Designed miniproteins, single chains, continued (2). Designs and how they scored, part 79

Each design is a single chain, and the fold is of that chain. pLDDT is the mean over its residues in the fold that is shown.

## One batch from the design tools (miniprotein)

Design m6920
Fold by ESMFold2-Fast:
Structure m6920 (fold): chain A 80 residues (1-80)
Amino acid sequence: MPSAAEKMQEVADRLARGEISVEEALERLREIAEELEDPLVKESLLKAIEEMEKLSDEEAKFLAEVTAGLMMMYESVKKL
């Protein structure tokens, strides 16, 4: 099954391709955040989602990609 980072990257990629709206992407990211057991990571992601709601569509797309990348890095460090 895909990791949280892989799920976030899929959402970011679909948003970048215009396959989903910013609103749908934010809903998907909130669902991923609610599945996270680490409270620091969950709170950080929820804060990023809240900031994305205030941004333009292009800025939200950029922040979604950055957030997915940071999650992938975090999961990589956690495995080491």
Scores: mean pLDDT 80

Design m6921
Fold by ESMFold2-Fast:
Structure m6921 (fold): chain A 75 residues (1-75)
Amino acid sequence: VSEEELNEGVADIATAVGNLLASKGKLEEAKEMYELAIKIDPKNAIAWENLAKVYEKMGEYEKAEEYKKKAEELK
């Protein structure tokens, strides 16, 4: 596989782990996993959208709106 394919796969795994952590209410840990996914694959719209949801649940509405807009731009 190419480096691009490997990076996408690793970012998808990080996003999936983040989703599991968020479902358990571990918002800070979920945030860290989504940030890792974005660092590996900045075009992962799902990771940006889910990071926005985590910030919203943490009460950081400005960051939530910023990241939601970023996810929308990556269509």
Scores: mean pLDDT 80

Design m6922
Fold by ESMFold2-Fast:
Structure m6922 (fold): chain A 80 residues (1-80)
Amino acid sequence: VLELLDELIALAEKNGATTVAGSARDLKRLVEEGASPQELANALTATALLVVGDYLDGKITEEQFKEMMELLKKVAKELD
């Protein structure tokens, strides 16, 4: 799961989605620290909402939105 989070962070940084990158780093830290399933779920949801927000604000393209959301979906599956 850490590799998927690193990919999401790199993609967000490349596309100027600074808030998404920051949230993904926080999620990565929580995974590394062994945070509770509830804390991980909350951080994952927060990151997904930031991706949606950046797309609606026109900060990322539809292609970038889909790519980031697919990475988050893979992260969610690995955390189960």
Scores: mean pLDDT 84

Design m6923
Fold by ESMFold2-Fast:
Structure m6923 (fold): chain A 60 residues (1-60)
Amino acid sequence: MHKEVIEVNGLKFTVTIDGEEVTIESEREPSEEEKEQAEKLAEYLKLRVLALEALRKALE
């Protein structure tokens, strides 16, 4: 599991990545554009986390 805060247009989103599952929470109602941007960033973050997790497990 990985948890990170990202910011889109001044709005903070808490992104939680647990395997294939991605959960995005915001402190206020996002605009449609802000939500789309946050989802795009969360998908990129998920790919990065999966790559790092695979590397970490190879070192154990």
Scores: mean pLDDT 77

Design m6924
Fold by ESMFold2-Fast:
Parts: sequence; C-alpha cells; structure tokens
Structure m6924 (fold): chain A 71 residues (1-71)
Amino acid sequence: MTPEELIEKMKEYLEKGAEDPEKAEEYIKKGAEYGRLAAQDPEVREEAENLAVRGIIEASEAKAKAEAEKA
C-alpha cells in the first residue's frame, strides 16, 4: 500500500468515527494505525500529522454532541 493510500484510509476512518460516535473509538484506532504506517515515510509525515489533528477535532465534536444528547 502506498503512503497516499495509507493517508486516504486514515482520513476515511477518521471521518467514519466523526459520523458514528458510538463506534468512534474503533474507527479512530483503525485510522491511527494507518496514520502510524504513513508517518513512517518522511515524505508524507506532515500530511499524516495534519490529518491526525483534524481527526481529533472531528471526533471531539461528535463525542460532545453525543454526550449533550445523553445529558
């Protein structure tokens, strides 16, 4: 799998985590695994780091909305 494919998979799973808060932990774990593999390549490390930051923000928003609905 190419570094670009790893980044695409990371983004896909992070977006799924934001879309489904109940499965966010599982999707984020998969996204992080692909991101870790991509970050091993210096050429794409910066892009992988930027996607990780974005994924954290989106997952935090999804969690906050889910907690607000339960509260």
Scores: mean pLDDT 73

Design m6925
Fold by ESMFold2-Fast:
Structure m6925 (fold): chain A 69 residues (1-69)
Amino acid sequence: EKEKLLEKAKTLRETFRQSRDLAKELGEKAIEAEKQDPEEAKLYYHSRNAAENTAKFLEKLAKEYEEKI
């Protein structure tokens, strides 16, 4: 089962990176939208915060799996 835990940790790290990159992209889009549509900017900020929270959760899970290996 060590191999399964390692594979899960790798998947969680990859998903963490994707969520972190998405949060950064959404933050940049929010800043751009703020100049033309403040309501759209609020949606991007909300989505960014959700992606950041997801990234934090995935990072914690990855560490827990890595500690079991």
Scores: mean pLDDT 83

Design m6926
Fold by ESMFold2-Fast:
Structure m6926 (fold): chain A 92 residues (1-92)
Amino acid sequence: AAAEEAEQAAREAAEAAKAATGEGVPAAVAAALAAIGAAIDAELGMSPEEVARSARAAAEAARAAAERADTEEAREEAEQAAREAEEAARAA
């Protein structure tokens, strides 16, 4: 249950990142990564496979958001978030 809830929260945050533009993008991706991190830290939640899937979804959402960003600052923040999510996926 906890793993499914954490995965759903991470997925919903990643979907929000896809929809967001500008300043909202990094916050939505950060929320997804925080949900994944909390699940790992608790040692009660997601399997490594689920962590990797959620992190990849967050990375994909961040990349899409970077392409749609209206400012260079927002684009850079989204690209950085994508890299952090990709590293989380590889660490899982």
Scores: mean pLDDT 61

Design m6927
Fold by ESMFold2-Fast:
Structure m6927 (fold): chain A 72 residues (1-72)
Amino acid sequence: SLEAERAKAIREAARWLREQGFSPETVAAAVTALASKFGDDPEGILAGARWLAEHLPPDATPEQVRAAVDAL
């Protein structure tokens, strides 16, 4: 189901960002922003998380990741 795929995408995105060294607060902000922006698009959530992991430093703040997601 789309709900299950979205939930899985959110969990996978959070795991990737944690593995890249982002703080728990930044990870929470990132997945919330990605889920809000991409809604029912699990691929958009995953692609956005990958972009954040590749382009933002591990010490990026919650505010910085929200701004980055808004710009996607």
Scores: mean pLDDT 84

Design m6928
Fold by ESMFold2-Fast:
Structure m6928 (fold): chain A 66 residues (1-66)
Amino acid sequence: MEIDPAEVRVTLLLMQANIALKYGDYDEAIKYYEEAIELARRENVSPQVLADAEAGLKEAKEKKES
């Protein structure tokens, strides 16, 4: 099984972002989602992981502005 180091890093960033989002730390969530998206695009990580990061970023931004 081939482990993509970039996919692992993006997944860890998504986990950190999701935790921050869950606890209302929207600025940290936005930061981690943006870092995950940038890395996923640069390294051509799977579309599903990129989509999850983009959805999380949108939610974090919407909740911060509410």
Scores: mean pLDDT 81

Design m6929
Fold by ESMFold2-Fast:
Structure m6929 (fold): chain A 80 residues (1-80)
Amino acid sequence: DKIEELEKKIKELEEKIKKETDPEKKKKLAEELIKLSKELQKLLLEELKTAPKEKIPELIGRILRAIGVILDAELELKKL
């Protein structure tokens, strides 16, 4: 599942960013995190169009989490 693979990669990048002390490397990781999280958001929004009603709350929650990751990473980039 492409969505699950992206969510796994995003989680791994978040962990790498937390452990990274080099500002330049942290910037590159944050940029990649934003890129993958925007891709995830697009795929989740597409999934939402065809989802059964019982799956809508779960998908909305996942979309909001992806948006949160993007915003947090963009704020981190502005500090660098």
Scores: mean pLDDT 85

Design m6930
Fold by ESMFold2-Fast:
Structure m6930 (fold): chain A 75 residues (1-75)
Amino acid sequence: MEEVKKLIKEAREAIAAGDLEKARALAEELEKLGATEAAAQLRVDILLAEGREDEAIALALEAARRAGLEIPPLP
């Protein structure tokens, strides 16, 4: 768990710095450690930083579905 928290923090700092390549590598490491939800959230943040809003929304909805969260209907 502590290793997962460290990788999440580093990935968020990489996104803030504009180092999306590093952020993607850290998200991949999180997925390999079984932190699939955290990895998916970081991928959403990376897609948003790249301006790929449609892909980010689709991935976020898929991640929420897998986590058992109820998604309200769009307005």
Scores: mean pLDDT 76

Design m6931
Fold by ESMFold2-Fast:
Structure m6931 (fold): chain A 57 residues (1-57)
Amino acid sequence: MSAEELIEEAKRAEEAGKYEEAAKLYTQSAILYRDEGRIKEAIELAGKAVEAQQKAL
């Protein structure tokens, strides 16, 4: 699955209130973008993952 597909699934999970699932998907997307050298985008996605994880609590 591409990073873009993971981001779309994460957004759908957020809309459905599945914040734990969204956090995992954002984390995986951040890792893929980091590995591609897209560091700024990876940092932004990691921030979204942390925010989603906090909402899951």
Scores: mean pLDDT 82

Design m6932
Fold by ESMFold2-Fast:
Structure m6932 (fold): chain A 104 residues (1-104)
Amino acid sequence: SLPGQFPGYDSFDEALDAFLEKARELGILTDEMVEEVRSLAEKAKASPEPATYSIEKKIGDATLKVVVTYDKSADSETFTVAVLILDEEGNALKLVVSATASKS
C-alpha cells in the first residue's frame, strides 16, 4: 500500500540506485533480485532498439514483477524501472516503487 515513485533523474545509474535502495528499504527485493535487476538494466541500455525486460518472483502468497524499460528515440533516451505486485492470474494489483531517468 506504499506508492514509491521518485522524481526524474539525469543519470540512469542514479535512478536505478534510488529504486534499488527504496525497494530494499521496503523489504521487497532480495540481494539475488537486485543482481538480476542490475543485469537487466545493463542489457536494456545495451539494446540498439527500445527494450523491456522483466523478472517475476514468488514471495509468500504474492508475485513480484520487476520491469526494466529503456526507450530510445532520435532526440531522447528514457530509462524506467518499476516493481509491481501481481495476482495469481498475472494481473497488476499495485505499483510499489518506480524510478525514471531521461536524457535529451
Scores: mean pLDDT 74

Design m6933
Fold by ESMFold2-Fast:
Formats: structure tokens, sequence, C-alpha cells
Structure m6933 (fold): chain A 89 residues (1-89)
């Protein structure tokens, strides 16, 4: 079902964000930025514009070596995704 497919895709994006968070904590900013950009593209394809914007900001912060801002934006993206998941019927 389309509902199940959307939930699976949302879960995958959340997993990508958690992995990116761990990479940032480890100092692997380049890999984290690539993963966050991929997550942003997937969020955009799902119509999650707010989450995609935060993921792009997180990737930009990671590229600049700003781990604190990268984590902040990644957390905001995760919150937006969890809200979108709650609204699925």
Amino acid sequence: SERLERLIRLSFIRMQIYLAKKLIEKGDYEEAAELLRKAAEEAERLGLEEAAEYLRKAAEAAEKGDGEKALEYAEKALEAILEAERRIE
C-alpha cells in the first residue's frame, strides 16, 4: 500500500539522519554532509519541504565543520519528519 511505502521511506530518512548525527559526533563531517544531502533529496521527493530545508542547512553546517549547528538542524529535520509521520492516515 502507498501508506506502508511512505512509512518505510520516512523510517529510512530517519535512519539516515541518525547515522549522520553519529558521523558528526565522530568528526566525519564530509560523509555526514553527503548523507544529509541525500536525506534532503528524499524528503523533498516526499513533499516534506520543511524537513528538506533543515536537512540542507544541516549539510551546509557539516560542510563548514560546524558540528553544533549541523546537529541542531538535523534535530529540527527529525522533528518535522516525526510530525509528518503522525499525520499519515
Scores: mean pLDDT 86

Design m6934
Fold by ESMFold2-Fast:
Structure m6934 (fold): chain A 66 residues (1-66)
Amino acid sequence: MSEKELEAEIYVALGRMYIALAKLLESKGDLEGAKEMLEKAVEYFEKAVELDPRYKEELEEAKERL
C-alpha cells in the first residue's frame, strides 16, 4: 500500500465517520448538526476521490443527502 492509497483510505474513513454522526444527530432531531456533519463528510470524500476515484460513488451519495 502506497502513502497515497493510505491517505485516501484515511479520508474515506473520516467521511464514513461523519456520515454515521450525521445519522445519529438526525435520529436525535438535530437537523442542523446533521447537515454540518454531512458537509464534513463531503469534504473528506472529495479529498479521497482526488487520490482514488474508486470512492466517487460514496461522494455522490453523501452529496445527495445534503
Scores: mean pLDDT 84

Design m6935
Fold by ESMFold2-Fast:
Parts: sequence; structure tokens; C-alpha cells
Structure m6935 (fold): chain A 97 residues (1-97)
Amino acid sequence: SLKLTLSGPTEVAAGQDLTVTVNVSGTDKPVKVQVEAYDAATGKLVAKSEVKTVNPGESVTITLSGLTQPGTYTVTAYAYHDGKWYKGDSMTVTVTA
């Protein structure tokens, strides 16, 4: 089955870009991946990355901008596969003042 693994820093300064790595496995087809950040308290979407294509078994680095407010965020990787978006791994990131 399709599996995304998400890795990267757990802390970033406000206004700085967060760069994460997404690994794709469990598929024989290229997938489109996108990373989104949500305010952990409200669930509000605050930032969304560009969409990148990843070959099976490979990793891609994705840069997320727009983390301008200090706080705790849930950063989630999504994959577009077979006509729909699948929710993958999430990580917690602290944005510091």
C-alpha cells in the first residue's frame, strides 16, 4: 500500500522556510506530493507547499514558506494517487519567536 514518510526539523524561526523530506513507498507509479501546515490548536491551514512529483522508492525535499506566527503546527504530507489525495505522515513543528 502507498506509504509516505515525512522527516525534517521540529523547530523553525518565525518567517524562515521549513524544508522537509518526503519518502514515497508501497506504489509502482509516480505520485504527486504536497505538504501543508495547520495551526495545532485551531486546525486552520496556514501554509501549503508547491506540488512535486516523486518516483516510487525515492525522496523529495519540499520547502514550506508562510510560517510567520510563533506557535505549534501540524505539518502533513499528502499524495495524489489514482484520482484522489491521500493523507500521509504528520509531524509537529514549533515556530519560535
Scores: mean pLDDT 86

Design m6936
Fold by ESMFold2-Fast:
Structure m6936 (fold): chain A 75 residues (1-75)
Amino acid sequence: EEKVKKAEELLEKAKQYRELADQISRDTDAAVARLSGETPEQVALVRAIGDHTVAKYRKKAEEYEKEAQKLLEEV
């Protein structure tokens, strides 16, 4: 059952990273909406930075999910 406990811990970390990614996605959308008076280039830059951070956090979540799945397959 130690492998099950480790898998649960990894899934909790994955959940936290997915929640952070979703929050950053919402914050990026809100920031872009607030930039309605700015140039298209500035709006595009803010979105690109936000999208990059979201992708990075989602990738970390996927890595933890894969590790958890591997542990569960060994049980």
Scores: mean pLDDT 81

Design m6937
Fold by ESMFold2-Fast:
Structure m6937 (fold): chain A 60 residues (1-60)
Amino acid sequence: SSKIEKALKLVIEQIKEKGVSGLSFKEIAKETGVSVSAVKKALQEYMDKTGKTLREIAAA
């Protein structure tokens, strides 16, 4: 599986565990070896596909 898919899973886990304010794109980018811009793009594509906001992802 793609490193970007792993990065997206880590974003969702951080949001659920720490809330949106605890999310660090820089930390996830460093752990997965993808760029911050690639992580942000993957999150935006996930939100567009699901119709969910960051707040709704945190509450799920």
Scores: mean pLDDT 81

Design m6938
Fold by ESMFold2-Fast:
Structure m6938 (fold): chain A 98 residues (1-98)
Amino acid sequence: DVKKARIALLNGDYETAIKYAEKALEKDPNNVDALVILAEAYLQMGDYEKAIELAKRAIEIGGEDNPRALLVLAWAYRKMGNFEEADRYEAKALEARR
């Protein structure tokens, strides 16, 4: 479930976080929290393309007021050398914090 995925993510257990986030998405494919956790786990594991895909899906479903998803996009684009997109999403994340 989403709670187990979040706990695993916080403990740095990215494989377990992915497993439980995917289980949550099997039950509800539009679960924004599960998509964000999955995106954050892939970001930490260095799969930047997968992190971007999942974070964009979270924003598409839940809207741009999700600072966690926006920060995943900012960091993933920065790691890939796309500084223009990174700066754009970082600015949006700062606005979404309040």
Scores: mean pLDDT 85

Design m6939
Fold by ESMFold2-Fast:
Structure m6939 (fold): chain A 59 residues (1-59)
Amino acid sequence: SHSELSEEELIELGEEYLEKAREAPAGSDEQVHYLLYAAYAYKEAGRPEKAKEVLELLP
């Protein structure tokens, strides 16, 4: 969308969610939730390869 967050803001958001995923219990729904949000943020930031790497962390 044309009202998307800046690329930098989306990358920061992705990093924040990825960090939360690392703190969540391994294999939990909470971890999956954070990983999906991180991947989505990276995709919107125009970083599809990084989003793919994050999705590879899914249990």
Scores: mean pLDDT 81

Design m6940
Fold by ESMFold2-Fast:
Structure m6940 (fold): chain A 76 residues (1-76)
Amino acid sequence: SLKQEAARYLAAGYIALVAGDIAESMGNKEEARRDYEVAAELFEKAAELFQQSGDTEGVELARKYAEEARKKAEEV
């Protein structure tokens, strides 16, 4: 289902976000930025799929995570 696909993208986004945090903690700013950008794209895809499935809570959550990932990419 679209909702299950959205959840998979949300999970993938989380993995990328954590990878970015680890890279940043190690001083690898270039890798961190790329990982955060990937996380943002995955969270945005999750938000689109949640919106198509009518899951408003999922949309809000995914958009919040996408915004946070984008902010981290810009600030790293």
Scores: mean pLDDT 91

Design m6941
Fold by ESMFold2-Fast:
Structure m6941 (fold): chain A 101 residues (1-101)
Amino acid sequence: DDLEKAILYLVEGEKAFKEEKYEEAIKYYEKAIEYAEKAGDERLLAVAKLLLGKAYAKLGKYEEAIEYYEESIELLEKFDPDSEELKEAKKLLKEAKEKLK
């Protein structure tokens, strides 16, 4: 089940992120995106992109983080407009843009 795989990879990515293994977290989140796309779960895709952006930001890769935050926001505004994830994504986008001046 592609949905179950997407969720599993998100969980593994979050574990890596908490351990500050950000490059490992990125690889897991990229797999979560792949399976969320196959599952057609737009909300889960948006969450996976948000988490991927957070991992890039931890590595100081703010241009990549901004790209994924913007993609996550576009999806969340369509599929989950009242979500806490949308509020977090907008806040993180602003913070990442400030890092680039």
Scores: mean pLDDT 90

Design m6942
Fold by ESMFold2-Fast:
Parts: C-alpha cells; structure tokens; sequence
Structure m6942 (fold): chain A 110 residues (1-110)
C-alpha cells in the first residue's frame, strides 16, 4: 500500500547517514546490563529495528500506526531519562524528523 511505502521511506530517512547520529542510539533495544530495571519500567520495549520488523510483518499497516509506534518509543525514553539528557533530546528530534518527513510524503502522494 502507499501508506506502507511512506512508512518505509520515513524509516529509511531516519536511518540514513545524515540522521544516523540521531537514530543510532534507538536502533536496538537498551542493554539490560546497563539498564537492569528497563523491563520493569517499560514492559513493551521498542526500537527502530523492532518498528521496522512490525512494518515488514504487517503489524503496522498505516502511517498513523507507524507514527504511533515511534511516539511510544519516545514516551518510553521520556519515562527512563530526564528532560535535560542527551537521549531525551535525541528521541524528541527523531520523532520531529519522522513527523515532518511523513507530512512531506503524504502531501506528495495527494
């Protein structure tokens, strides 16, 4: 579907070399040895790899569901890290980039 193509293009944009400094910390789940209480605080951990898997499996079917998954990942980061932390700031920037790119692609598709 067009929406799945848009979701994939947004993901590819976030994972591009230009945005890798922002996206790389969120590519894989947090290391349990560094964050031992992660699973107690965040029962449903998300990463960019997990969200990409959800797109390919058909668990995410729309741009809205894709952006909701990214927003949940952002909220998980906000639960674990203070507002002045680098990870909190990067997660906020990542979500903003995803929103703007999705809006551009949706406008082009109309």
Amino acid sequence: SMELEIAREVMDYLLSEENLDISAPFLYPLDPSLFPNYSKIVPNPLSLEKIREMIESGEIRTVEEFLAALEQMLQNVKTLFPEDSHLYQLATELYSLALERARELLAEAA
Scores: mean pLDDT 83

Design m6943
Fold by ESMFold2-Fast:
Structure m6943 (fold): chain A 66 residues (1-66)
Amino acid sequence: VEELVKKAREAFENGDYETALKLLEEIRKKTGKLTPEEARMGAIAYDKLGDLEKARELVEEYRKLV
């Protein structure tokens, strides 16, 4: 899981938002939930890809975690 988090962060930093989101989905499947930083990263990635509904869902999840 920690290696998946690192790969998701690397993809996100490189602007590969599709790969970052795919890796975050794998993290969610393995752990059942995202951390605040993971949810924030996913929200930004969806926003960058124009999926505002998915971005909004992750912003709401982030709010519940902080």
Scores: mean pLDDT 78

Design m6944
Fold by ESMFold2-Fast:
Structure m6944 (fold): chain A 92 residues (1-92)
Amino acid sequence: TDALARELGEYLAQLKRDGATVTARVEGDTVTVTISGLSTTQAIGLTLTMIGFGLDGFEVEIEVEGDTVKAVIKGLSEKEAQIIMDAIKAAE
């Protein structure tokens, strides 16, 4: 939903504001987000939060490699993908 996309986008934007490196790309109905510069505790928290978004209705795949978390969000509408991308981009 648009509301869930806004919640996810703002969560990712907050990680960027908190000093994490957040990069995202859109490919069709899929948004891939790469988050780096996380502590072990932050990476665990991010993984659990992304699992929560998957339970709430997103199709989410998560990969953790050291201090880097890759989240792949699938099955998005164009509007949902744009909401997520705009939130991340706005978080300077």
Scores: mean pLDDT 80

Design m6945
Fold by ESMFold2-Fast:
Structure m6945 (fold): chain A 67 residues (1-67)
Amino acid sequence: MDLVTSQAEEARRLALAAGHSEEEAERFARKSGDAMQRLKEAVAAGDSAAAKAAGEEGRRTALEARA
């Protein structure tokens, strides 16, 4: 399983465990997957600022999912 898919599934699991609906969990999964995809693209492009921003967005999404 690639990192984007793995991170999206983890966000979905955390959101469901926190009591979010399946629809909300899917939104967290998508947001987490998008952040990881942007991180991969930024790293490939050598854009350290974009990579940092994507990593921070991923961390924030995980915190929100488990809240």
Scores: mean pLDDT 78

Design m6946
Fold by ESMFold2-Fast:
Structure m6946 (fold): chain A 97 residues (1-97)
Amino acid sequence: MPAPAAVVEVVVELAPGADPERAATAAARAAGDAVAAAGARAELEVEVEGRTVRVRLRVLDPVDPAALAEAVRAAVEAALRAAGVPVEAVRAEARAA
């Protein structure tokens, strides 16, 4: 497979009592949808550790990494809010690869 054009990592810090699996599902879907809306393809990986959900997106098409990270962060935050998942923080960063 080609090397990724960018890697976007989203870190969700859940509030106490939040459902991590529900959060992971909502975050993964929102992140994938945001990348698709930007016209890019990505490989998606999700990891849950306690109250932390990590979504890693290996973006296969040329993108602006900073703009994509912001779009993904906003989409994930909005999706978690819509799903009623209490969160303490949503962070995203991206690197050109």
Scores: mean pLDDT 84

Design m6947
Fold by ESMFold2-Fast:
Structure m6947 (fold): chain A 73 residues (1-73)
Amino acid sequence: MREEAIERAVELLKKGDYEEAIETLEKAGLPEEVILAARGLARAVKEGGIDPEVAAEALRVTVELLERERARR
């Protein structure tokens, strides 16, 4: 379920549906750090700072890094 929510959020970010991407992550119960990262990436895409596809990939990497940090503690 969490992995499906992440994939869905990545697809929504690529399409520019930023609010739906963030809601999907929140409903799936992902950590607040992931939600904050998604909000930051959505804002950067909206302001034209990064490509939507790059933002979507950054979200996947961020989730993996946070899961690794949680496993270390």
Scores: mean pLDDT 77

Design m6948
Fold by ESMFold2-Fast:
Structure m6948 (fold): chain A 64 residues (1-64)
Amino acid sequence: SLAERNARVVAGVREAEELVREMKKTLDAEEQKQLDLLFSDLLLRLSAGEITPEEVLRKLEELR
């Protein structure tokens, strides 16, 4: 259902937000801004249906 799909996307976004917060602990202010811009781009692609929540998480983990 649409509600189940939306719940999965919301859960995936929360996991990605937590990962971004963890990554920021070791980054300077400029690196944090760059990560935020990249994350915003990934979220736009996710909302457009171009990538999955799992792909967002994998792409973020590859940057660690």
Scores: mean pLDDT 83

Design m6949
Fold by ESMFold2-Fast:
Structure m6949 (fold): chain A 94 residues (1-94)
Amino acid sequence: ISDVISDIQRRFDQATQSDPSQAIQIISDSVSSILDRSITMSPSDIQQLQVQVNRIFDDTISRTTDPDVQTYITSQRDFLQQSLAAIIQRKQAA
């Protein structure tokens, strides 16, 4: 998962240096990529991913001054956390 975390960090760093519309696109694409990659991960790897990604989201939100972008990033964080939790539950039930 360290390669996934490094990829996420790089993309989010790019978003903080982009205009609002580009930042939204990068965040959206990153969330989709994370969810796709989580399908093949173990529950323990997804739990580690949740912790690391939450930290990256919090750092990115703190660096964002545009209220609309900040709101969007916050909603994407919440959506991703709920989605990852659902994937963990599904894998643990199997």
Scores: mean pLDDT 80

Design m6950
Fold by ESMFold2-Fast:
Structure m6950 (fold): chain A 57 residues (1-57)
Amino acid sequence: DKDDELGKKLEELIKNNAPEEEIRKVITEYLKSRGVKDEEELEEIVEAILKQLEELK
């Protein structure tokens, strides 16, 4: 499950206190690999995920 893999990777990054830039990069690369071509959509999804991660800290 591709979405499950992203979730696990993000959890690991958070546990290791990875900088936001690294987390953003991981999310962006994952979304591009999944075929997200629209830059606006990609940025919106990245921001939404980052917001959720901040709420979990």
Scores: mean pLDDT 75

Design m6952
Fold by ESMFold2-Fast:
Structure m6952 (fold): chain A 94 residues (1-94)
Amino acid sequence: MEKLKELEELRKRYEEIREAFLKAVEKLSAANPDFYVPETTFQLVDEGGELLDLSIQLVLNNQPGYEEVFEKAKELVDINEKYLLPISQKALAY
């Protein structure tokens, strides 16, 4: 008796934002020659955990033009928390 369909909606949004994040990263690399992203980075963003860590590293390294990438990465983190919070925290919260 779980509302699995509502969680599927959140996962769909997360996947959509993840694709937008990848597009932003590619756009930054092409538009900003000074900004470089390892090819493996594009593959790592396939995993939510890896993506979160990579987004933080990009900001920490002060890469020029990271603003869009950072914003989308933040959205992915927020969505991921919202997706997990209804499952994990709902079991703990009263």
Scores: mean pLDDT 56

Design m6953
Fold by ESMFold2-Fast:
Structure m6953 (fold): chain A 75 residues (1-75)
Amino acid sequence: SESEIEKTLEEIKKLAEQAFEALKAGDMEKAQALDEEITKKIRELLSKASKKEQEEFKKKFGEIIDEFRAKYLAA
């Protein structure tokens, strides 16, 4: 559902933020665990999502990735 997509995107965004913080701190073990959680959430969502919901997720997820690249890769 649309609500499930939004909830999952919010959870992924929070986990991604924590993963970047862990990487910056040198905590590779925590960063890896968070990456696995993100991957699992994406996989579970896509396995249940309709084609339309998958397309909406892909678009919104791409926007989040672009925001993170701008925020964390800028000098």
Scores: mean pLDDT 79

Design m6954
Fold by ESMFold2-Fast:
Structure m6954 (fold): chain A 66 residues (1-66)
Amino acid sequence: MKVNPEALDLEVEAALKYIEAAIHRLTAERYRKQGKTEMANQHEKKADELIAEADELDRRAREVAS
């Protein structure tokens, strides 16, 4: 197995952003259950932004690894 350090760094960054996105999604659901729709929407938007960033990092990691 050959580890590409650049691809690995990108995968780690993507994984951390996915974890942060998951926390924001759980926070949004909690706010929705409390009727705090505006706060829920803000956290959901942040989660979507983080997922988009993570997906781009995963794409770059695959390009670098190939």
Scores: mean pLDDT 84

Design m6955
Fold by ESMFold2-Fast:
Structure m6955 (fold): chain A 85 residues (1-85)
Amino acid sequence: MAKKYVEKAKEKTNHPDIQKELEEAIELIEKDPEKAIRILEEVIGVLEVRRAVLNLVNTEESKEEAKKLDEAIEYLKKAIEELRK
């Protein structure tokens, strides 16, 4: 199920750099799950920083984007849980 969680996270973020990293992680899920986990953890860190910035801006648009990033972060955490089994 890890791949499905990463794909759901991709749907919640339209950041081109994040999309590319998540696509690389998907390719590595079966081939090198430890490397996939490292990429997902790095992406979570980046998204947490971006979410914090959006919360500081505090507009209607930034709140909506921050909510989508929260959902993406939770999906990536679930993907990591599945890969650690």
Scores: mean pLDDT 85

